Designed miniproteins, single chains, continued (4). Designs and how they scored, part 72

Each design is a single chain, and the fold is of that chain. pLDDT is the mean over its residues in the fold that is shown.

## One batch from the design tools (miniprotein)

Design m14479
Fold by ESMFold2-Fast:
Structure m14479 (fold): chain A 71 residues (1-71)
Amino acid sequence: GPAAEKAELEKARLENAAAQAIGALYYLYGKYGKVVGGEVGETEAVIELEVDGKRYTATIDKKTGEITVSE
């Protein structure tokens, strides 16, 4: 039903955003980040990553595909 379709879509969106965030962090630091949190909105996704005990936040614009990483 529509509720199940929405749940599957939201899960897929979160997994896709997490993969993009991991890729961006690897490109910048040459290390794989561990996903420790995340939220996917309609226009932006925010993924929290941990690398060597340090926290990073990746913000993904879903329209442009731009990824901003901050400490």
Scores: mean pLDDT 78

Design m14480
Fold by ESMFold2-Fast:
Structure m14480 (fold): chain A 89 residues (1-89)
Amino acid sequence: MLSKAVKATSIINEALKALEKGDTEEAKKILEEGYKEDAETVASSAKRLSEEYEKSGDLKKSKALNEIAEGIEKGDIDGAVKKGKEALE
């Protein structure tokens, strides 16, 4: 459980960094790989990180991570990337 959560958290952080750089193609690739490996754990990790950023006052990152989690849960990686990028603006 913990090792899977650590990997999922790394995937989400890498995708978030790609979106911050405006690299939507890289973000999509990272999220697609995470979705194929363990969509449930990746989505749960995004939600946990969203809550932590909300508590720290980083509302843009919180919203981006929540959009990523919802997209993964729906199997809509393109939507996750698009809405995540929009939330960071």
Scores: mean pLDDT 84

Design m14481
Fold by ESMFold2-Fast:
Structure m14481 (fold): chain A 61 residues (1-61)
Amino acid sequence: DLIAQGVDVVEVSSIDVDKLIEEARKSGKRPKLIRLTDVPIDGAHERLEKELGVPVTFKVY
């Protein structure tokens, strides 16, 4: 469990956003920053910020 290990920055694909939210709720711990590896479609990063209260960045190259 990456979140339970106290990782400051978590990288996640936009397709795994729901899993990250579930893991955070289950462990009660949150990362300090979430970085999406893909460009989120249809407000995926907004959901993360709203549900977890953690800033979200994204990177596409």
Scores: mean pLDDT 65

Design m14482
Fold by ESMFold2-Fast:
Structure m14482 (fold): chain A 94 residues (1-94)
Amino acid sequence: SIQDKLESLLTFAEIILEWARRRKLPEEVIEKIEEIVRLLKEATKAPLEEIPSLLQKVREKVEELYEMVKEIDPALAQALQEFLEYIESLIEEV
């Protein structure tokens, strides 16, 4: 269940990355999303005890990304808020 949810978060992050690339968003935005993808890949392979700390790092980076994009791409900002809610839900589960 937790593993399946982590894989869903990773898929969501990869979709956001392709969206940002297609819209030609600033390089700093793309790099931040790539960092989020890497952390989620690490979380899918991590021992259960390490997952909460990795998810907290993902949450922090998604919040930073939201601040970067909220005035540039409102649709991406909305998707990131949904992403944050899902991350918060999973943190409460682990």
Scores: mean pLDDT 86

Design m14483
Fold by ESMFold2-Fast:
Structure m14483 (fold): chain A 87 residues (1-87)
Amino acid sequence: SMIDKMIELVNEMAKKIKELAPELEEEIDKITKEIIEAIRNGDWEKAEQLLVRLHILLSERLDEETYKKVVEVMNEFGRKMKEIMEE
């Protein structure tokens, strides 16, 4: 289903971010679980708010170089999500 594909993309994004910031694994996993639940419930506004929370966490905890790499991962996730939602 579309929802299952979206959840797979969230898990892929989270895995890549944890590879860049392994020290934040627990915090990333917690927010990721909430994002997945929001997506399963069709609560797109909550999912977007949780993605913003993830961005804030990463911007506060990571150095500029690592955060730049994380932004690239999140931009790729956003592109793939848009592709699924438009097709």
Scores: mean pLDDT 87

Design m14484
Fold by ESMFold2-Fast:
Structure m14484 (fold): chain A 99 residues (1-99)
Amino acid sequence: KVTLTATNPKNGKEVTLEIEWEDGRNVPFARAYPEGDKVVVEIALPFSGKHTLKITNLSDEDVDVKVKVYDLFTGKLVAEKEVTIPANSTVEVEFEIKL
């Protein structure tokens, strides 16, 4: 798993997110930062196909997240989704990637 921290722009508090790719594997690249009213989570993936990310919010307040998926080799944005992750909860986000 990868642990990321960022400021939640809705309340100014630090939020800690844990990201797991395919049964607990680490993503090759991950970062998080505030943008607008959301926390942006950027990841890079090496292969086409269906990918499932588990994102856990370790804070005591809900966070709105924009997940951006990049091609690890080209740096091209290949998918994005917006999800709300409730306090102390895990959300599964599925992406179908074409590289």
Scores: mean pLDDT 80

Design m14485
Fold by ESMFold2-Fast:
Structure m14485 (fold): chain A 86 residues (1-86)
Amino acid sequence: KEKLEKALKYVEEALKSAENGDFDTAIENLEKAIRYALDAKDWVLATYLRDLLVQARENAAKGDKDGVIEAVKRAYEAVKEFLELS
């Protein structure tokens, strides 16, 4: 549970960075959230977050701020839901 709480904090930081247009920091924080999901052995969550990381990276490469924010918001919602189910 503590690992998922850390994942949530990193996704919250990723969302703030994405909203400020700092895509590199948003991606880095999303990667950290994935590491904590893996450490928690929540493989389903970790796999979903990896798919969202790919979407965030692709949108960041295009300069699509809304696309990065959407991917990170989905990651935040997923981590929050998994934490509530734990």
Scores: mean pLDDT 84

Design m14486
Fold by ESMFold2-Fast:
Structure m14486 (fold): chain A 63 residues (1-63)
Amino acid sequence: GVKVTVYVEATPEALPAVQQAVDDAIEKNKDKPLSELRKAIEDAALAVPGVTKARVRVEPVAS
């Protein structure tokens, strides 16, 4: 498992779409290396209209 932390600068109206895009990107990329998972989540968040900045941290959840 992994712990994902996403910081995003977006309009309030964009937040539900950001959450959905992040969740979708995690599910589609959960078996990839952490660096690729991070980039996929960041790219997905930035693709949402109303998002101006996204920063993603992916950390392994041990055991």
Scores: mean pLDDT 80

Design m14487
Fold by ESMFold2-Fast:
Structure m14487 (fold): chain A 88 residues (1-88)
Amino acid sequence: SEELRKKAIDYIYNKLKEKLPELPDDFIRKVAELIVEYFEEHGIPLDNKEALDKAVDFAIEVLKKIPPDMSDEERLEKVREALRSAKL
């Protein structure tokens, strides 16, 4: 559902922005889209709040460990790789 997808992206974006307000809005939006794409690829329901919260917490931990001088594209790839290795 397009409506569920939009709500999931907005939910993740707001959670990430609250914890990582220093990061650019466009970057945080891309991280939220990446998490939603992961859910869609693995058949995880986009209305599963517990799974969304777990994915957000995981992404925050990954992003906090990435060097601040790394490019946005490199940071996104680190999050993607970490999500693939995680059980969400």
Scores: mean pLDDT 83

Design m14488
Fold by ESMFold2-Fast:
Structure m14488 (fold): chain A 57 residues (1-57)
Amino acid sequence: SAADRAQLEALAQAVLDASPEDVDAAENRLLTFIFSHPERAEEYLAYAAGLVAPLRD
């Protein structure tokens, strides 16, 4: 939903804005939100990955 995408964007932005001590907590909040929606988890994970990319490679 639009509300879920807005929350994903807010949680992803929190990861990007996090200090080094807070980044793990911010990532855990983002992942917890994604995996609390198991039927949408792949879709939400892909969307969030786009928002915080390139954090891998």
Scores: mean pLDDT 77

Design m14489
Fold by ESMFold2-Fast:
Structure m14489 (fold): chain A 72 residues (1-72)
Amino acid sequence: VEELEKKIEEAKKKLEEAKTPEEVEKARRELVDYGMKLVQALLNQGKYDEALAKMEEISKEVKKGKEKIKEL
């Protein structure tokens, strides 16, 4: 779980620092992959509220990536 949180933060940083549409898309894909793995881990632990909150967080971050592509 801690490792997945770190990977998610790294993906968010890559998204923020991305300067090309290709870099944005790669960072978004990493964010979704690690985010979904974390959500599954939380669900397996019975932490349903935390899993739903994390799913919403990842969704919002992915939307930010789509908006950033339009600005590049």
Scores: mean pLDDT 79

Design m14490
Fold by ESMFold2-Fast:
Structure m14490 (fold): chain A 98 residues (1-98)
Amino acid sequence: SAREEALAKLRGLLELLEVPAEEAEELLALFEKGTVEDLVELVERLSELAEIPEDAREELLEMARNVKNDKDLLALVDALERAAGGRIIEAAVRRALA
């Protein structure tokens, strides 16, 4: 299902960003609750963690406010993963050089 795919992608994103387990569980709880307020908080917290640029952050916040179904939720997680791509690559390179 789109919801199961979105959840799996979010878990993968949190792992790639090396989010601490306690904070990752809090972010997953926001996703599971799935209210507009919870999804806005999820986007704001992930934007800080992944250093997402302001322009991309504004687009993601608009997407979060307009989630109506599991397909929209998957689209939001896909957009978050794309916006975080630069930080994911930087973290992977840093690990390879350590």
Scores: mean pLDDT 83

Design m14491
Fold by ESMFold2-Fast:
Structure m14491 (fold): chain A 58 residues (1-58)
Amino acid sequence: GTDIDKLIDIAKKLGDDAIAASLEEAKKVGATAKQIIENLKKNASTDTAKKILKKYES
């Protein structure tokens, strides 16, 4: 699996289907894991985005 697949799996396990779907769409349009991580950091006002980043960096 790719780093993007890891991010999607974490989002699904946290129960945030909307973020998981957004990550899957980003993957379809060729976004890199780095671009997705940077966007999650920019939107880190949401609790779920912070939890995804924390689990990914662990």
Scores: mean pLDDT 75

Design m14492
Fold by ESMFold2-Fast:
Structure m14492 (fold): chain A 92 residues (1-92)
Amino acid sequence: MEKRKRAEELAEEALEYAKRVAENPDDLEAARKAAEALAEAFKLYYEIKDWDGLEEAAARFEKEAKKVPREAEEARRLLAEAVAELAAFVEA
């Protein structure tokens, strides 16, 4: 399905921005784009009922997000909020 391919592309985009934030924690635009891309990926995975894809995308993103320095509070908040949206889907 085209939606699955788009979800995978968005998940990869989210990872790319998350890696950028880890390298430059002051890049809040990258943090916002990472969160937005992940949220769109989650929505698409949810619509096609690809729970394995949803869980894998979240796990990969959380791993990259944990590399962001603790002192980058705003960036960490934005990335954590994106991961928290997964809990809402899997607990439904």
Scores: mean pLDDT 77

Design m14493
Fold by ESMFold2-Fast:
Structure m14493 (fold): chain A 60 residues (1-60)
Amino acid sequence: SEALEQLEKTREKGEGLIKKTEEYYSSSTEEAKRLSVQATTGFVNDELKGSEKQLKEKLE
């Protein structure tokens, strides 16, 4: 369905953001990189859950 395609696109964007965060901090101290990746991953997961809820509420 179109809603499923939108969720997949949101997930792909989130995965891209996590990868970019890892690359941006690849030359940083290990501690700074780890904390930044953890924060970005949490943010992406929260956004995906929010997007799923919004789509379900609009479709139901």
Scores: mean pLDDT 74

Design m14494
Fold by ESMFold2-Fast:
Structure m14494 (fold): chain A 73 residues (1-73)
Amino acid sequence: ELSEEEREILRRAVELINASPSSRISLSDIAKQLGISKSTLSRLLRKALELGYLELVIEDGRLRLRLTEKGRA
């Protein structure tokens, strides 16, 4: 359902989001680093969550975005 290119963009986006030490990096900044529009990134993240490519997990008391097995394939 996601293309291989979409999955690669998703992986990089999740890495950038989780690497941020604070909320200083916005979705707009991440989209710019990935060479896509904020709207494209927002739509991709929503679609990925709905289709099970992304999950929210609690790790050491923190909410994190994580790629599922499906998202990493």
Scores: mean pLDDT 73

Design m14495
Fold by ESMFold2-Fast:
Structure m14495 (fold): chain A 71 residues (1-71)
Amino acid sequence: SKEKQKKAVENGAEILKRLVEAGIPRELASLAVTLFALGKSDEEIREALVKAGATPEQAEKAVELIKEFLS
């Protein structure tokens, strides 16, 4: 919806902050948000985060938090 698009644009920084507060390192949180915005699949985002130094648990948590916020 148009409201979801506006909310995503206005809350990009808030999503990043929530990921960092949840224990995701800032660089990994930024990467996750960017890849999600580019339309990458959950699997591609998780794989990219792990390659960038995330644990599998951190990668899964980042994807879940982004999806919950943007649902």
Scores: mean pLDDT 77

Design m14496
Fold by ESMFold2-Fast:
Structure m14496 (fold): chain A 65 residues (1-65)
Amino acid sequence: MELTEAVAEVALATLKTVYGLEDAVIEDGTIRVYFEEESEENREAEEELKRIAELLGLKLEVHVR
């Protein structure tokens, strides 16, 4: 849990830089990611987020504002 949160925070910081994520939150065993708008790059970001969630044993939710 604490280790998972630390690893996820670093991963989210990296993904925010690479994929331009607007916001990302980890709460109650879930990674929630918010995109401002849909783009082709969102497909790649979603695939990477799924892999990270699986590795960390967390659920993934992707939202578009």
Scores: mean pLDDT 69

Design m14497
Fold by ESMFold2-Fast:
Structure m14497 (fold): chain A 102 residues (1-102)
Amino acid sequence: ADAAAEEELLAWGKEQAPRVQALIDEYEAATDPARRVELEIQLLDLLHEATKLRIEKAANGEEIKEKTIKELEELLKLLEEEGADPRLIEKVKEILEELKKL
């Protein structure tokens, strides 16, 4: 384990925490399904950036990548089966393709 890499990840997480909280607060307050989808896409983008950083910096980056790909493939299947918004489905597909190329 690289202590400097772990410290960098923790610092980045603290910096992003207000953005994550703001998105969660807006999502909980949102009554419009279209607005909720927009917020879900923004959260997915932020989580994808966090995942890319963890893959790059963590000692178990390959394990994180493999686990995240499996979780997103399962999420994609559920979203398609439930008839989720096409924008959300497309965003998950884009993230999966990017992760598979890392």
Scores: mean pLDDT 80

Design m14498
Fold by ESMFold2-Fast:
Structure m14498 (fold): chain A 83 residues (1-83)
Amino acid sequence: STEDIKKKLIELLTKMLSDTVQEALDAVQAFEAELQAQGVKDPEILLFVGSLVVNLTLARLLNVPQEEVRKRIEKAIEELEKI
C-alpha cells in the first residue's frame, strides 16, 4: 500500500541522515529501482523519489556539504509525511 511504501521511505531517509551524499544517492536509486520492479504506479510517490534522486545527484555534482544534504533529507521527510 501507499502507506507501507511511505513508512519504508521514511525509515530509509532517516538512515540516510548518517550517510555520505554518494551513499544516500545510491540508496534512493536502489529504492526507485525496487518500486519500478514491484510495479508501483503511485504518481506522488514516484515523483517524490524521482525529485530526490535529481536533488542528490546535483548535490554530488556541486560538492554540497554533507550537513546541507542532511538538512535537505530532513525537509524531504517532512514533505513525504504530508503525502
Scores: mean pLDDT 83

Design m14499
Fold by ESMFold2-Fast:
Structure m14499 (fold): chain A 80 residues (1-80)
Amino acid sequence: MKRKSKEEIEAGGELYKVLNSKNEEEAYKKLKEIKEKYKLSDEVINNAITLARSLNHPLADFIEEQLKKIKEGKELEEPK
């Protein structure tokens, strides 16, 4: 793995906390705060998606779609 910056390590930790969300609305709010506070690299985003999937998280599909929107420079989508 390539060396991560302090900011990337902190962003990764905050993304890990999103996995403690109990519903899509809570995950959406946390991801929105992270997007505003940190500039997320493609590597950090891909690692977060991989982690959510590897944990078989109930919100993994929702989290992946939101993170892909951040990667594409699009606005986050509110849960339906």
Scores: mean pLDDT 75

Design m14500
Fold by ESMFold2-Fast:
Structure m14500 (fold): chain A 88 residues (1-88)
Amino acid sequence: GQAIWDQYQAQMAQIQAAGAAAMATATTRDQIRAIRDQVRAQIQQLFQQVTQQISQFDQAQLQQLLADARTFGADQSIIDAIQAAIAS
């Protein structure tokens, strides 16, 4: 559980940092939109990957994952999977 959780936290931080760095170099609306779309896609992929191992998380980690999923606009199927894990 902890190693998977630590990897999730590190990957989320890396996606956010890379997105911020790319945004700092953006000069057009199209570039800004493309960066936002890429960051959203990377975050969505991270949620899909982490929910495959959701049974390895404790209740506090699951609650934080749910909060993150809601904050970053994860698909409803991801949110449902996290809520089901919390209820089990």
Scores: mean pLDDT 88

Design m14501
Fold by ESMFold2-Fast:
Structure m14501 (fold): chain A 79 residues (1-79)
Amino acid sequence: EKEKAIEEAAKYLVEEEGVSPRVARFLKNLILKALEHYETIEEAAEYAKRVVSLLFPEEDAKVLNEYIDKLAEKAKEIL
């Protein structure tokens, strides 16, 4: 189930990548919302990266986009 894979990937970001729980929760919820519009995790991640790039300064968006890519790759491995 894609939602479970996203939840486990968010835990991975906190435990292995050192991402703060608050940031991981934000990115998890953003990807889950994107999955309401897209069939694949990859498409949902690209949508989330577009949203982040519109809402945050370029430097912050770059870091968040890297975390989104890591979350999406981990979730695809879990599926």
Scores: mean pLDDT 84

Design m14502
Fold by ESMFold2-Fast:
Structure m14502 (fold): chain A 116 residues (1-116)
Amino acid sequence: SKEDIEEFGEILKDNVIEYINKSKDIEEIVQLLLDLASRLSEEEIKYLEYLAENSKDKRLRATSYLLLGAYYYNKEKYEEAEYYFEKSLELAKEIGDKKLIEISEKLLKEIEEKKK
C-alpha cells in the first residue's frame, strides 16, 4: 500500500541516509549498499521504484536509485544498474550532496570495471 511505501521511505531515511551522512568511508558505504540490496524482496524493489520516481525528498529519491542500481548490480544486470546509478548521480548533483555524488561515481566505476 502507499502507507507501507511511505513507512519504507522513513526506514531508509532513518537507517540508510543517516548512515551515509555519518560515515566518511565511501568504500564501506558502497559495500553496505550492495549488502542491503542483496536482501531486498521483490515487493521492496517496487517500493524503491515508487520512491525514486515519486518522492518529494530528492535525497530519498537519489538513495532509492542507488539501492535499485545496487540490486541490479548484484544480479549482474549492469546496464540496468548503470541507468539507476546515473539517475542517482543526476539528483545528487542537483541537491549538491558531495557524498552521494562520490558514492554514485564509485559505483559507476565498478560497473565499467565489470564490463571489461
Scores: mean pLDDT 88

Design m14503
Fold by ESMFold2-Fast:
Structure m14503 (fold): chain A 113 residues (1-113)
Amino acid sequence: ASVLPPFEPEGKVQVMMSIIGNADPRLAPVLSPEALEAIRIINMSTKGISKQDVDKYTKQIKDASENRDFDALDKAIVEAAELLKNSTDTSDEAKENAEILRSNIVRIFTYSR
C-alpha cells in the first residue's frame, strides 16, 4: 500500500505552504483564485480539525492530484479551508491534526508535482 512520507518539521512545512499560498507559478495555472486564497487560510489558521477531516481531505487532495482532476483538487482545498475557518476547536489534538493536514498537502504538491 502507498503511504505518505514521514512528517516534516513544522517550520519547513509552513515555509512551503507560504510559497504555495503566494501563487507559486507551478500551481497558479491549475488552481482558482479561491483555492489559492484557501491555501493561505489553511497556512494561517490557528484552529483545529478532527482526525476524520484530516483523513478525508488528505485522501480527496491526493486522489485529485494523482488523477489530475484540478476541479476536484480546487474544491477539496476550498472545503478544507472553510472547515478550518469555521472551526471552534482549539484543543491541542485538533491543532496537531491541522498541522498533519498542512504537512500532507505540502507533501502531495512537492512529491506528486
Scores: mean pLDDT 70

Design m14504
Fold by ESMFold2-Fast:
Structure m14504 (fold): chain A 95 residues (1-95)
Amino acid sequence: PPPLSPEEQIFLLELQLALAKLYKDEETKEELEKALKALLEREGASEEERAEVEARKEELEKLSIEELVELLIERYPDDEAVKRLAEAILEEEKK
């Protein structure tokens, strides 16, 4: 697939973080938080932009796993990596 824009990468990481928190996967959560921080630093994100990212993370954490998967598919319907992630999440939820 074509490379995601920085804005798209940030949003995808926010969704993955919310899902990791719901699954209580502390290792994945730490890795994703580091990746998000590194991406924001690379892009030179302002204090305002970082605050928006944190606000979105909080809102995403309030959603159910099904709602998060639906949002992910809706935003990135043609992304194979996103589809694979959504499938993995749905399979985990069935356990």
Scores: mean pLDDT 70

Design m14505
Fold by ESMFold2-Fast:
Structure m14505 (fold): chain A 57 residues (1-57)
Amino acid sequence: AQELLDSAAAVLVRTAKENPSITADQAVAALRTVGEFHGASQEDIDAAVARTRAALA
């Protein structure tokens, strides 16, 4: 689960940096959806979201 979230976060961060029409909030929302769909724990999702927001700050 965490490996999948880390991979998804990396892809979303790169995509958001390359496409200015994609906001940090949209990237975070997509990451939450992926984590929830794959049954990741709320703790793992929140940690991945925090890392994604920090990377896009």
Scores: mean pLDDT 78

Design m14506
Fold by ESMFold2-Fast:
Structure m14506 (fold): chain A 66 residues (1-66)
Amino acid sequence: GKTVRLYVSADTDPAVVAALRARLEAQGYTVEVVAQPSSAERARAAQEAGQTALLREMHRIAGERA
């Protein structure tokens, strides 16, 4: 049968994942469940870190003249 890979976030209910896996296996699919952060989630975290670093640098510069 066809192989299906399910990528799930840490916030996904394990019971929902188990039910979906069982349903697909009943249809003849081989299911692999992979709990990994998405590239979009990683990119968002990197962007947020950059924004925080910029705000910290602005506060440092403002403090130099006080």
Scores: mean pLDDT 70

Design m14507
Fold by ESMFold2-Fast:
Structure m14507 (fold): chain A 85 residues (1-85)
Amino acid sequence: MVEEMKKKLEELIKKLKEGKATDEELREFARIVGTILDMLRNPSELSDEELKLVNEALLLVDQFFLEHPELADRVHDLLTELSLK
């Protein structure tokens, strides 16, 4: 589950960096980011292996947002729709 989420995140980041992502793919990226943040609110529910993968996924997202701040703003707007604030 967490491993598949990380793979999907890497695929979406690649498409976003190339400017080839659809609006639906951007929303999917925002949903995955929201899921990562939700998992980190309850780390006791994660195994050590799952926590490692979630932290690796968060690092990928953080690096992406540092390189692409305009896309970070769009994702933050989408996260508001998901009631994750």
Scores: mean pLDDT 77

Design m14508
Fold by ESMFold2-Fast:
Structure m14508 (fold): chain A 69 residues (1-69)
Amino acid sequence: SAEEEERNLKRLAEALGISVEQAKEINDLMRKIATEYKSNKEIAKEAAQNLVKMVDSPGAQIIIREIEG
């Protein structure tokens, strides 16, 4: 639901020490990676690179490695 999504974004923002708006941008990039990974690896790779620039995240680096491999 929209209320659950808003609560999840607030929790993500608090955990990362960023604004809710920035957490939404990160969440949107993660969804783009998940949705487009099989149909367009180039778009998924670009989204993963943008995510790495926003957060120093081993998870984001793993996603990029999978797209490249």
Scores: mean pLDDT 66

Design m14509
Fold by ESMFold2-Fast:
Structure m14509 (fold): chain A 75 residues (1-75)
Amino acid sequence: DVGVSSVFTGESYAEWLREQVEELKESMAKSDLTPEDRQKLQEHIEELERLAEQIRTLSGEEAAKLLREEVKKHS
């Protein structure tokens, strides 16, 4: 159908979140962060990992909805 810019599955959204997690993990490993900043970043990484695991089992529609709600909570 016309009007669909892209089609994503829950797995596709989970892959995108996993890429974000990998970037954050690499940044954390290469940065001399304070223990407090490192803990905050680790908590954020864990939250993104949980979100990715949850959405990969969902349909694309449900995954997109969940991501939208999570973004609103953290904005």
Scores: mean pLDDT 73

Design m14510
Fold by ESMFold2-Fast:
Structure m14510 (fold): chain A 72 residues (1-72)
Amino acid sequence: MREEITRKLGDAIREGWRSGKPVTVEIETKLSEKEVKSMAISVAVALGIDAEIKVEKEGDKITVTITPLGKL
């Protein structure tokens, strides 16, 4: 589960960087908004990408919006 989430976040961050546009990804998980946001930030840092990460939770569904800002 955690590995699948980090893969989805990594794919979204890379897509945002390629396009220069915000990318939205939906994840079904019991993790908190804070945990998913922390994971997204960690993945962005590991990829060397500076991004604005917005996380919204509704039940077990988390929507992550990634806006690329630049290179770290």
Scores: mean pLDDT 80

Design m14511
Fold by ESMFold2-Fast:
Structure m14511 (fold): chain A 92 residues (1-92)
Amino acid sequence: SAREEELRREAEELLEEAEELIKKAKEVAGDNEEARKLILEAEIELGLAKIELGVADMLASKGEDATPLYERAVELARRAVELAKKALELGK
């Protein structure tokens, strides 16, 4: 349970960071095709992370072990952050 709570918090923090970075990347991407592609990839990873987090929360609410799903949510959210950071750098 403590591990699930820690992973859930990490996933939420990474999702917030990814959403903010995607927003900033969209503002500066303009006509840069590579930046726009990275933004799309970041949005896909962000969406998948949100789905995994939602399923993990549902399983945890039923008393089932959600650790693997929370770990996937963290990994996917982290990928979204990295892709959004790359898009932001290309848009500068």
Scores: mean pLDDT 89

Design m14512
Fold by ESMFold2-Fast:
Structure m14512 (fold): chain A 70 residues (1-70)
Amino acid sequence: SEEVEKLKKEIEENEKLWQEYADRARARGDQLVAEYDAKGDGLKGSIARVTALADAVDEYFKELEKRKKE
């Protein structure tokens, strides 16, 4: 079915997009945690990690909505 093939492609594209955002959030979070840990401020590092992930979720959904509008 052509509909099934299109759905599979959309799922694959969405998974790739999320993986890109998640990888960026992880890298940013790890960097910020290391920087704050070096300064003795582990709480700020933890907050920065959570914020980076929250930002990635928001950006991912914003991109999905943009693609749906096409």
Scores: mean pLDDT 83

Design m14513
Fold by ESMFold2-Fast:
Structure m14513 (fold): chain A 82 residues (1-82)
Amino acid sequence: SEEQKEIVKKGIEEVEKSTDKEEILQTYYDTAREVASLEEDVTRAIGILLRAIGVEIDAENLSAEEAKKLVLEELKAELEEL
């Protein structure tokens, strides 16, 4: 939807401006949560949230720069599929 695309675009912009790993991961999770809240399909909504949790786990031992790259790849992929 248009609203979901705008949420993801805003998330991308906020992540690109941040250098703090915790802020980057929090912005990604908040973005995923907002997108999921607009999903009518509960299974799809859960899938979005589980993907965000998976990224946070994968990022546990990454540097802030590596986590930022991972998060931006995921957000851009999500935008492409919306």
Scores: mean pLDDT 84

Design m14514
Fold by ESMFold2-Fast:
Structure m14514 (fold): chain A 63 residues (1-63)
Amino acid sequence: SMEERKEKFREFLEELERELTRLVVLGQISPEEAQARFRERAEEKARELGLSEEEVKEILDSL
């Protein structure tokens, strides 16, 4: 369902943020690189799940 896809996207973003934050804390990537990777992977996942740009923004605003 659409709700299941939105929930999967939210869970993906929360896990991705935790992963990238860990890499920044460990000094493996910069905060700027983490932001770039977050955007790129979020866009790819949203496309995979068939979410609209508006639905993506609503989910990101709720994080």
Scores: mean pLDDT 84

